Designed miniproteins, single chains, continued (2). Designs and how they scored, part 107

Each design is a single chain, and the fold is of that chain. pLDDT is the mean over its residues in the fold that is shown.

## One batch from the design tools (miniprotein)

Design m7718
Fold by ESMFold2-Fast:
Structure m7718 (fold): chain A 85 residues (1-85)
Amino acid sequence: MKIPSLEELRAMLESGDLEKIKEVLSVVSVLASERALFGTNDQTKAMLEALINLYKIVQNLEDGKPIDKKLLDSFLENYQKALDL
């Protein structure tokens, strides 16, 4: 599996395109499973926090709310920590 760059993820999330963001959620969910099996405790925890933030972004968009920049920044920070980027 090819891991998306931080720049690619930021662009997808900032697009506000729910379909693209759901694709990101799918990829991150698979990476969270991989980190739970093969990552360090810190990496697993960071990936879980990233997944939770991304899920909240998806729920807010489905509710017609704008993208929360704090959730976006928290997602990217935790994704970076989980993958040692």
Scores: mean pLDDT 77

Design m7719
Fold by ESMFold2-Fast:
Structure m7719 (fold): chain A 91 residues (1-91)
Amino acid sequence: ARREALKRIRLAAIAYDIGEREGLSAEETERLFERLLAEDLPEAELEERVARLSEEAKRYLEALRLALELSLEPDPEEAVKKGKEAAAKLK
C-alpha cells in the first residue's frame, strides 16, 4: 500500500509538471496521470524524472508526501497540522 502510494504521488507530480509546462486543463492532466500509471515506469526512470522536476513540481510532490503522511496519521489533530503544512507548500 505505502509503496504504491509513493509511486502514485511521484507520477502525479510528473503529470502536474508536464501539465503546467504544456498548459493542460485539470482533466487533461488527470488523463496524463492515468496514462503514466498504465505505462508502469521502472523505478530508475521514475527517479530520473523526479530529479528533473521543476521547483514548483518539487513543492507539489512535497505537499503530496505530507498529504500521504496525513492519511497514515492516527491522530486527527496531527493530521490537521500536516494538512496545513501541505497547503502552505503550495503557496
Scores: mean pLDDT 74

Design m7720
Fold by ESMFold2-Fast:
Structure m7720 (fold): chain A 77 residues (1-77)
Amino acid sequence: LTPEQELEVVKALALIGLAIAIKHGDEPEVAREFADRVAASRTLEELIQALEEGIKRSKNPEVRKILESILETARKL
């Protein structure tokens, strides 16, 4: 994958994790703000920062596990 394709794949995974959080009704305003930040990320570093902040703000342990897995994947790129 090119760096642009890698960024888009990680963004897609993060948005899927957020869709799961929204479906469970967890703080929809926080989830939307985070989704906007992920979508707006133009570099892998920006995406990693958005994921780290989302993990810190998430109170749902299952959502945190999903975001942490995505963050680990992003860091390996």
Scores: mean pLDDT 73

Design m7721
Fold by ESMFold2-Fast:
Structure m7721 (fold): chain A 69 residues (1-69)
Amino acid sequence: MEAQEVLDRAGEVYGRAKRLYEQGKMSKEEYEKVINLVTESHDAVMRGDIESGRKKVEEAEELVEKSEK
């Protein structure tokens, strides 16, 4: 279930970033950075690199958390 965990987290962080961007709480630059990290996480999971996928989603989650403060 590690792959599914990473994919679920990526989907959640994407949704959070989209809401923050739509509310004007996240810049276009930060939003694009989150989207790129989510894409990289998905690509890592698809090639079987679950740990790299997790690391990328953690970076995206940190950016979203920073924008929520």
Scores: mean pLDDT 83

Design m7722
Fold by ESMFold2-Fast:
Structure m7722 (fold): chain A 65 residues (1-65)
Amino acid sequence: EVEKLKEELKELIRQLRHSAPADREPVKQRLNRVANELMEKENLSPVELGELVAELVEEVRAEEA
């Protein structure tokens, strides 16, 4: 489900933003995996995926503001 993958990406973005440097690598690996799954499922280009991730980052920042 696309909505579930987007929710997982948002959660991973939140985790990455609040992670200590030593804890970031596992979160980045999971984020890349989920992003790639979303890209394949929705047939997104790398540019479109980047735009989607940027939108999710802004959503997370707005939720935390």
Scores: mean pLDDT 79

Design m7723
Fold by ESMFold2-Fast:
Structure m7723 (fold): chain A 97 residues (1-97)
Amino acid sequence: MSEEEREKLFHEAAITMVKMSISLARKAAEAGDAEGAAEGAELAAKHLDKLLKEYPDEKIRKAREYVEEARRAAEEGDLEGAIEHLEKAMELLEEAE
């Protein structure tokens, strides 16, 4: 496997891990679990920070901002706001190459 193929697989795996973390945070928020939603959003943010260091992308950066807003909303008990921000982050990640 070439280095280029390894980098592509790493990028795809990293985006998948972020999407999984966002999905877990959203499910926690839908279940009324503010702590779980905040923890899931924090995990997604950490994965996005790593991705941005290696692959700077404006849509990924905006997704990171929405994930941070979702974490804050969840910490404040605004689960509807957390879900809305997580959905916007997911849409941006689906558009990212």
Scores: mean pLDDT 83

Design m7724
Fold by ESMFold2-Fast:
Structure m7724 (fold): chain A 83 residues (1-83)
Amino acid sequence: AKKEELEKKYEEAKAEIEKLAREKAAELEAQGRVAEAIAVLLRGIGTILDMDRIVEEGIKEGRYEEAIERIEKLVKEFKETFA
């Protein structure tokens, strides 16, 4: 069902953001850029919270495909900012 597709996309996206944020923060910390490492981790948390709201709204309104597209856009924007 479309709800299961949204939930799966969210879990995959959350894991990807957590991994990217952790890897980028570790890279920055190794360079002595501790404040920037903290900023990346906070941005990762913020992105996950935005995805949580998108999932809740998508389920409530039955807009599963729109919610999936919005999650994919957030992941892409995070990658473009920190990759």
Scores: mean pLDDT 87

Design m7725
Fold by ESMFold2-Fast:
Structure m7725 (fold): chain A 91 residues (1-91)
Amino acid sequence: SEDLEELKEMVEKMLEEIKDKKDEEQRKIIREFLDELLRKRVEKVEGVDYEKEPEKFEKLVEEAREKHKEEIEKIVEEMLEKIKKEKEEKK
């Protein structure tokens, strides 16, 4: 699907850009990237956007962050481990 191909390209590009950064900076960038994806998914799934219904949108985003908190942290750790493995294989 078009969304899946775009997501894959965005993830690969982000991981390449952050590979030489410190762990804390990598974690921050990955979390910010995932938060942006979460916002886009809330818009698509719930049919609301920030410009039309800002209060409702932010509430739904906050609810989604709490609901998926453990999944998001797991994805962050998995992406960090992937960067570490790719860096070790190239050295």
Scores: mean pLDDT 76

Design m7726
Fold by ESMFold2-Fast:
Structure m7726 (fold): chain A 65 residues (1-65)
Amino acid sequence: SDEARRLAGESLGAKAREEKARLEAQGIEAFVGGSALGDEMYGLVIAGDEVIRFKGGLDGTATKV
């Protein structure tokens, strides 16, 4: 549902922001992004040449991939 996709997006945003804050606490500059492709949602954290990805679940979970 649209509501489930919205909740998954919020969970992904929270996880990406937590990872960004963790990296910044170590002096690493990081940026947060997100992507949605059809029914799939992803949270991204970009730190230099490294990209950390999280995949959203419709149950509100976020898994690092």
Scores: mean pLDDT 73

Design m7727
Fold by ESMFold2-Fast:
Structure m7727 (fold): chain A 66 residues (1-66)
Amino acid sequence: MESAQSTADFLLSIPGVGPELAKALIAHGFDSLSKLRKATIADLTRVPGVGRSLAERILAAVREYE
């Protein structure tokens, strides 16, 4: 089971993601790397404050994590 803190730290490493956006992503159910790996750009852009460009960056960063 992956901690929300670990996921938040990962999200904060992405340029353009601040603490408020990381918390919003977690609150909307993106509280683990497994959920982020399954997410689409459309899923991420449903989160308030997340635009298409930021969603693309989040997905690219998730794919770099092994």
Scores: mean pLDDT 77

Design m7728
Fold by ESMFold2-Fast:
Structure m7728 (fold): chain A 67 residues (1-67)
Amino acid sequence: MLLTFQLTVEAETAEEAQAKAREALEKLAKDLGLTITRLVVTETSAEMLAVNDTTHALIGVKLVVKE
């Protein structure tokens, strides 16, 4: 099964948004019983690939910095 969806995280700084995105993705993988195979965090987005025996997950995160 392929599981794909997009999350949005909002923070006052880019560093906080990156930290929140990474934490949310790691928690999601753990809660779903998935092993993270790739996790990339940039200043504007984050992306996770995670797998188990039945599921391939591709989860995107949009980072929004509140002015």
Scores: mean pLDDT 81

Design m7729
Fold by ESMFold2-Fast:
Structure m7729 (fold): chain A 85 residues (1-85)
Amino acid sequence: MSPKEKELLEKLFEALKNEDFDTAEEILLELEKLKVPKEKIYEYLESKKEELNENGKRFLEILKEGNLLDLLTFLGIQRIKQFID
C-alpha cells in the first residue's frame, strides 16, 4: 500500500466513524482517481469494522457487493437524512 493510499484510507475510516459523509464522498472519489481497488479499501475498513457504527458497517456491505455508484448513492442518502433529521 502506498503512503498516499494509506493516508486516504485512514481519512475515509475516520470520516465514516464520525458520520462525516461529505468528507467520505470526497475521499472515495480521490481513491477512485488513484484507481485503488475496491477489495483493498474493503480489507482496510473490514480490519477496523468494530469501530464503525451501523452506517459504516452498511457502507462495507455495499462496498463488498456493489460499485462506486452504489456507494455514492448511499453516502448521498445519509447526507440528506442528516440534513432533514
Scores: mean pLDDT 81

Design m7730
Fold by ESMFold2-Fast:
Structure m7730 (fold): chain A 70 residues (1-70)
Amino acid sequence: LSPAEKRALNTVYASEKPLSQREVAEKAGAGVGSVRNLVKRGLVKRTKDGKVEALSSSDIAKMIIEMAES
């Protein structure tokens, strides 16, 4: 990950609520493109209202189990 993508990722995971891509970019000092890259990489998920949020503990647990079975 680029430094900008790392800052954006940390911003999403530090938030208690879903943030718009613009809000993440502004808080992280990163471009909206960095936030879009995190979504494309599957490191954050889109909400039904078009915002982004951290993967839930359930999502992470499922991912770890799938990776362990690979």
Scores: mean pLDDT 75

Design m7731
Fold by ESMFold2-Fast:
Structure m7731 (fold): chain A 62 residues (1-62)
Amino acid sequence: SEESAEEARKNFEEELPKMLERMSPKEVGELLRQRAKSAEEAGGLGAAKALLEKAKEVEAQE
């Protein structure tokens, strides 16, 4: 749903800096892509799209 997609985006934006302290951008991007695939399989297309977009942004930082 739209609200779930926005909530997911807000949650990973807050968690992302903490993950990047312990993991490379490539590793964080891979994790986000795996989460996106799981969300898509569960029918959360909005959340999946948001996670894929964020993974691409994080990977571009490397």
Scores: mean pLDDT 73

Design m7732
Fold by ESMFold2-Fast:
Structure m7732 (fold): chain A 76 residues (1-76)
Amino acid sequence: MIERLSPEEARALVDESLARIDELIATGTKEAYREAQIIGIATQIVLSASTLSPEERKALLDRINAAVERAEQAAK
């Protein structure tokens, strides 16, 4: 069975993912956007198994989705 993330682990993962996506946005390439999408999807899957409150989970998912959308815009 996949181990559930603690709230602290889930927050740390999101912060790391956002920092990585921000670096990818700065490059503005299609490859960077593709990597940002992969990071976003992986982070969402892991968050779905986390013990975060529904409100905090939604806020973190919204932040990840917004970052991936910015990466898409930068790659155009």
Scores: mean pLDDT 79

Design m7733
Fold by ESMFold2-Fast:
Structure m7733 (fold): chain A 95 residues (1-95)
Amino acid sequence: KSLEELLEEAERLLLEALRAANAGDYATAKQLVARVRELLEEMLKLEKDPEIQEIIKKAIETLERALASTDPAELRRLLLAAGFELQEIRKMLKE
């Protein structure tokens, strides 16, 4: 699996998690978030650039906070934050 393929899958699943959360299906949203976290952990094992590794670690921490959240509004805010962090990773991989 390439870093690009893992990132594309993570972005897709995070968007599905946001849709589930917006529909009030927090159980499905959290299952998808857990899968996004697994993909980021896999990316972290493959990535050798320390700057990209730090952004991936930050995204993993954001998703761990989302999984621990019991507030729907906080969950949605953390998923949006994770989305911006994935955009940062994507920009660095294109450079």
Scores: mean pLDDT 88

Design m7734
Fold by ESMFold2-Fast:
Structure m7734 (fold): chain A 120 residues (1-120)
Amino acid sequence: SNTDKIAQEAKELLKETTKKIEEALEKGVTKENAKELLEFLKEVIKRLKELLSQLDMSDPRGQRLAALLENIIADLESLSEFLELYLEGKISEEEAKEELEGAKETYKGHIALLDELLAS
């Protein structure tokens, strides 16, 4: 279905985002890898907004996916704001690391909810 295709693509985007966060955390958070991650997050947010606009809102599963995508987009936008603060020197590397660790766990939770939707 349209809902299943969008849920699958959103899941793949979040898995790739989580992988990039894990790589940045493993290598140590730098202004260079934070900038690269921020640019990637902006592209993911743009694509998720496009996917959200394509959802069949007459489908109850599409309505549930829309609510989940809106929460995912809000969480990605929040992380983007923290990365911008880090790049501006307004927060420390340790604070940026804590935000990335929290985002990673939040996105794993969203992936689990997408898996639950795909199983329904």
Scores: mean pLDDT 92

Design m7735
Fold by ESMFold2-Fast:
Structure m7735 (fold): chain A 96 residues (1-96)
Amino acid sequence: SAGEAAKSGGEVAAEGGKLGKDEEGKKEGEEIAKLGKEGEEKNSPEIAKEGGREAKRGGVLATKGAYDNKADSKAISKGIAGALGGIGGEFDAELA
């Protein structure tokens, strides 16, 4: 779940950054999505933990980017869900 959350949150953050012309936000979203994918594919507790932390940041960036670009409520909700999923995944990775 941490990898999925990081991937989803990072993708939305990258899209939000692109629309807002926030190059830093776009890059951060892309890196978060990459970390999430790696965590999902390799099932690594270390990558899952990192992905969870980055998913929190990606979800915040996605929410901000979507808000700044007047994106629909679905995009904002996805960003928030990504951040929350990342928190849960990070916790699960610590217990594993």
Scores: mean pLDDT 60

Design m7736
Fold by ESMFold2-Fast:
Structure m7736 (fold): chain A 65 residues (1-65)
Amino acid sequence: AAPPLSSEETARVVGYVLRIIGAKLDGNLEEARRTMEEAVADLEARGVSPAQIAENRRLLEKALA
């Protein structure tokens, strides 16, 4: 299994998920996709493992779908 995120990283991902859902509900799919890519870039910049990024990308994609 992928190693767990820290509490700080988990809070950040939750924040991004809420932003994506909000943008999608407003019909702004461009902003939702931009926010998803911003979330992935933030995790990469913070040194989160590729396996953990992939797991969180699935969560973000589910929020976007």
Scores: mean pLDDT 77

Design m7737
Fold by ESMFold2-Fast:
Structure m7737 (fold): chain A 62 residues (1-62)
Amino acid sequence: MEEVLKQLEAELAGLTDPEFQAKFRELIDELKKATPEQRPELLQKISDLRLEQVAKEMEKKL
């Protein structure tokens, strides 16, 4: 879990979009406080947010 949080914080530092930064920060904070039962849902939300950011970056290259 420590390694996952460290990677997520590094990823957050690389984000340039304020909206994605805010959402990512919120999910990381929730993940730090989450029970094991809550973690899968939060990790899924983080994964979904990553896909949205990738889609936005792909659009910029069109």
Scores: mean pLDDT 76

Design m7738
Fold by ESMFold2-Fast:
Structure m7738 (fold): chain A 78 residues (1-78)
Amino acid sequence: SEEIEKLRKKLLEVVRKGSRESDEALSNATTPKQREELRKKVSESVGLAIRAIGYLEDGDIKGAEESIKELEEVTKEI
């Protein structure tokens, strides 16, 4: 559906942006504590992205929208 295609494009955009921000944050991480916190955030974002893909495959528009929103929030904390 048009709505599912729109959400797929948004998810891809959020993932690409988050990937770039994570790469920069990893390059700037100087302490073991900073690296550990970043690894936890990256792991959480990957889980949310997988969940969003699952909702999109099931045609669950609401579930996909909520997972993408959570992904954006986690990515902002990176």
Scores: mean pLDDT 83

Design m7739
Fold by ESMFold2-Fast:
Structure m7739 (fold): chain A 77 residues (1-77)
Amino acid sequence: MVDEAVERIKEKMELSEGQLEAARLLAEGAQAFFDGDYEKAEELGKKALELMKKYLSKEEAEEIDKIIAEAFRPRFE
């Protein structure tokens, strides 16, 4: 479940609260994607990415942005 994924990330990475919230949105987005709600999954993913960018370095934020864009572009292009 989403809560388990968030707790594991928290323990391993010891992220800030803002980054944990972004990770939770990403997990929810992935769950919606598997449920077939691609629109909701993409919106949640983008929202999480925006939050992560605020708490991450520019380099890390750009790398995550590329991963998200590459993962979603083939489906929504």
Scores: mean pLDDT 66

Design m7740
Fold by ESMFold2-Fast:
Structure m7740 (fold): chain A 78 residues (1-78)
Amino acid sequence: SPALVAEAIAHLERTIAALRALAAATGDPEIEALVDQIVALLQQAQAALRAGDWDAFRKLAEQIQALIDRLQELLDAL
């Protein structure tokens, strides 16, 4: 559904904004660098969703999850 794709893209945009705010709040350069990597992959995931490329979206989602797991480890170490 085009409406569901638009909602998913809006959710990803909110997630990007939240991650950038988190990085700015920590001031930690390792967290900032990791958030920049996650944001770049989330932007690629938005492009894949707009193109209907579910195989690309799946691979990007797996990469994003691995980096989010790493981000959680870094946040727990603060």
Scores: mean pLDDT 86

Design m7741
Fold by ESMFold2-Fast:
Structure m7741 (fold): chain A 83 residues (1-83)
Amino acid sequence: EGEEIAAAVGKVLGEEVGKAYAEGLAKLKALAEQGDEDAKIQLQALLLYGKSIVYKSQGDTKKAAELQAKADALMKAAIEKKA
């Protein structure tokens, strides 16, 4: 799933952006597999942001907005829990 989203992001925003996104996903996945709860939330949010970019490129701006809002809510909840 993450690799497919990274490839799609690279097609939309360019290979350099897709590579940076893929590296970010790989790092967060490794930390999440080690039991880092913050990394698990950040990984989920990054995947949702990537899906939002893909849907927006396909003209589905409503679904893109829904996915972005969901990602923003996850990140906000993570920040509030640490405060």
Scores: mean pLDDT 79

Design m7742
Fold by ESMFold2-Fast:
Structure m7742 (fold): chain A 59 residues (1-59)
Amino acid sequence: SLVDQKIEEIKKKHKQEEEEWKKQLSKSQSKPYVLYTAEALQKIGFELDLEIELKRAKE
């Protein structure tokens, strides 16, 4: 369905973004605490995007 396609697209987009910044982290010698906070916020954003789309599908 269209909703399932959108959910998959959201997952793919967030996964690609996560892989991209992980590559940047692996090439760096050290990272400040702000990057750990950014990782947590990115995960929360992903969960919120999924929750919103699922609610739209149920309504």
Scores: mean pLDDT 67

Design m7743
Fold by ESMFold2-Fast:
Structure m7743 (fold): chain A 65 residues (1-65)
Amino acid sequence: MEERKKAAEEAAEEIRRLPGVVDVEIRGDEIVIRTKTPVAGTAAALLAVGIGIEKGLKIKIRIEE
């Protein structure tokens, strides 16, 4: 729980550094990623899914505009 929160914070920080990511929100064991374009969203999704699998976190991608 606290360990999972730390893992989520670390994953969110890595994801925030990806091009085209607008925002990253942590909801317990779930990370919600907001991107501006489908292309940027696809790249972020691939990397974020890898991080999620490694840390046992749920990843959700939302495309804005």
Scores: mean pLDDT 71

Design m7744
Fold by ESMFold2-Fast:
Structure m7744 (fold): chain A 63 residues (1-63)
Amino acid sequence: PARTETQRLGAARPPSPAAAYAAEELRKIGDSVQKALDAQQELRKQGRELSREEFAELSGGKP
């Protein structure tokens, strides 16, 4: 890979495999919930609302 002068890549300590896995899992959960919330807001602008089932589906099964 091309060398960058940015110390960010060299100074960033890579996390342990377990810590990296936990961080990715949290990010995925956050993304799913954010999508569900965004969809709910869009529907509310139209005068309707996500059902519990629809919200659960969008947020990954457990809202």
Scores: mean pLDDT 65

Design m7745
Fold by ESMFold2-Fast:
Structure m7745 (fold): chain A 98 residues (1-98)
Amino acid sequence: EKAREAAEEAMRKANEGGLRAIEGAKSGSSGAAAGVSMVGAGTEAWIAARQGTKEAAEKAKEGAKNSGRSAEYSSGELGKEGGREAEEAAIKAAEVAE
């Protein structure tokens, strides 16, 4: 149950963070790329938590961290908030997968 809940939360927060990054970017291009990357990290976190795969969990954590950094530069505070939420959710999913 905890693994499934962590995976669902990671995906939800990654999607919300991605949307915030896209919304915050005036030009859209860099923010959109960061948003897509956050969604990808959420998917990796979901796979990691569901399958208990340490490798996928580490990839999800790193992907969320990199996406959050990109969103911060591209979308300002909206991107930074979304990135932090996605990173925290991915870390929780990685911990559950271990």
Scores: mean pLDDT 63

Design m7746
Fold by ESMFold2-Fast:
Structure m7746 (fold): chain A 125 residues (1-125)
Amino acid sequence: MKKLEEQRKQAEELIKKALEKIEEALELLDEIRPYAEKGGMISVLDEAKEKLKEAKELAEEGTPESLKEALEKVREAENLGRTLLSGLEVHTGNEEVVKKMEEAIEKLREAGELLKKAYELLESI
């Protein structure tokens, strides 16, 4: 069916955009790393990065099952990111670093929305 090909192509585009958002979030987390270390939160940062690496691998597989798992990993990383944000506000007081963490969390939220749309689109096939 022509509609199946269109849905798969749309899902691939959504996955690509989600991967871009995850990569941007990882770059922001790397920039924040010295401040997370100063705040004693390096383990939370490393756990968030590991979950995002797993999410990338799962999203690249491009199946409904792998996308659902990728979404769960992104959501877990977003929750860890909120913990990091709280700790950075308390321990650093650096508004620029706090804003970078907020930007990383927003990119993860956007990645999660894109992965959810891709999952729903592939499930409708």
Scores: mean pLDDT 87

Design m7747
Fold by ESMFold2-Fast:
Structure m7747 (fold): chain A 80 residues (1-80)
Amino acid sequence: SAAAQEALALGASGDPAAVPALEAMLSDPNVRTRRAAVLALFLLGGTAPEATRRALERALSDPHPDVRRLAADLLRLWDG
């Protein structure tokens, strides 16, 4: 979706100013958009580590299993 592409572009920007927009996208009705927002926040982890951790923890409770699995995989990678 267009929103999912926007989320990934924001993540690729490296700009921590994108964090509030990506956090809002975690509540999007579209599963692809929420997955993209989770991944985008993970990509910003070097510049916004607190926002990345909060987002991954939040996504563990997502209603869709694909979002929850992505969050679990990224948290495992984050914590090494």
Scores: mean pLDDT 83

Design m7748
Fold by ESMFold2-Fast:
Structure m7748 (fold): chain A 89 residues (1-89)
Amino acid sequence: MMEEKVREEAERLKEETLAKVAEEAKKNPDLEPFIKKAEQLYEQASKELERLKSLGAPYNPAHVLLEAKIETAKEIKERFEELKKKKEE
């Protein structure tokens, strides 16, 4: 199905993004920029999804991709916030 292919692509991009951010975080002691970047990604995807809904657009692959981006950004933010708190303990 189209949704399955889109979800597979989103999951692959999520894993790749998480791996790159984790590697970058090891090189940088300050995790705040990564948290802010994830927050920006979340805001952009949420705003675009809300725009599509307000225009009465029918549910389509763009909705699935935006929902996946929102979930990915949220997970990245949560993981880095937890790592930051653990370091501060």
Scores: mean pLDDT 72

Design m7749
Fold by ESMFold2-Fast:
Structure m7749 (fold): chain A 69 residues (1-69)
Amino acid sequence: SKQEAELELYRLLVEEAGLSRETARKIMDAARNAKSKEEARQKVIEMLREAGVSPELAERAADLAEKSL
């Protein structure tokens, strides 16, 4: 479900990427407020790249962000 994808995304951001709960919520809010699934993916990847997260983990997060919408 979309809710399960959202929960999985939050866990990935906090537990695997090591981001703070505040940063994870900001990333999730940016995805949720995006105008399209493509924009959500691009915003998530950009924010994670700026946070120093690996490209592989950023791609997984973007996939989950799309599924959460």
Scores: mean pLDDT 85

Design m7750
Fold by ESMFold2-Fast:
Structure m7750 (fold): chain A 92 residues (1-92)
Amino acid sequence: EEKEFEEAKETLISLGASEEDAERGARELLEAKRHIEKAHEAIKKGNYAEAAKHYREAARELEEAARATGLEELRELAEGYRRKAEELAKKA
């Protein structure tokens, strides 16, 4: 768990965040990754409604991580996952 937090922090630093901002955004990035994994599992089972919910939660966490770090790439990712959620909801 601490290792996953450090990996999230290093990801944010690699994208250009300061160490302090990366530490603030790391938890939200980690939660986003967990929701993305749950969405992928739901897709494998054909549960598109559940996958859409998880992609929406991932987008919310990515938006919060973007706010903490100032990284525009995270806002773009959040928008991408919102669009994926909308597309999956159409299949449900």
Scores: mean pLDDT 85

Design m7751
Fold by ESMFold2-Fast:
Structure m7751 (fold): chain A 72 residues (1-72)
Amino acid sequence: MSGAEIQLQDIDDFYKKNKENYEKGLISEETLKETLRKSAAGYRAVARDFPGTPAAEEALKKAKELEEELKK
């Protein structure tokens, strides 16, 4: 597995776990927004560090989706 795939998976797991914790009422909306910000930054880092890989393309797409969510 490439370094890009490992980093992408780590960010996906971080986001998923925090989203589940929010749905269970274990974290605040402010903590969820911070999770979205950190996840978007992490995805951007994967896209910068591993350009031209499928994982970097997926990361860039996910970063843009989270950035649009944060604008609301």
Scores: mean pLDDT 82

Design m7752
Fold by ESMFold2-Fast:
Structure m7752 (fold): chain A 77 residues (1-77)
Amino acid sequence: SSAEAKEVFEKLVAELPAVLKEALAMKSEAEKEALIRQLEGQLELAKKYAEENGAEEAYERLKAAVEALIAELRASL
């Protein structure tokens, strides 16, 4: 449902600060790049899920937060 999709995305956004902290502590540029690719792929799947469940606004918030995380990881490369 739309409400369930929104709750899932809100929980994912709440987890991102911890993901970023752990990712910035990674010693390998290859590991950071692999995480960036994984996040980009997950974001594409999240977009389809949002479109199917009427959660586009929640998806846009998730997208903005994930893109900010990716930008910070790329700046650390």
Scores: mean pLDDT 85

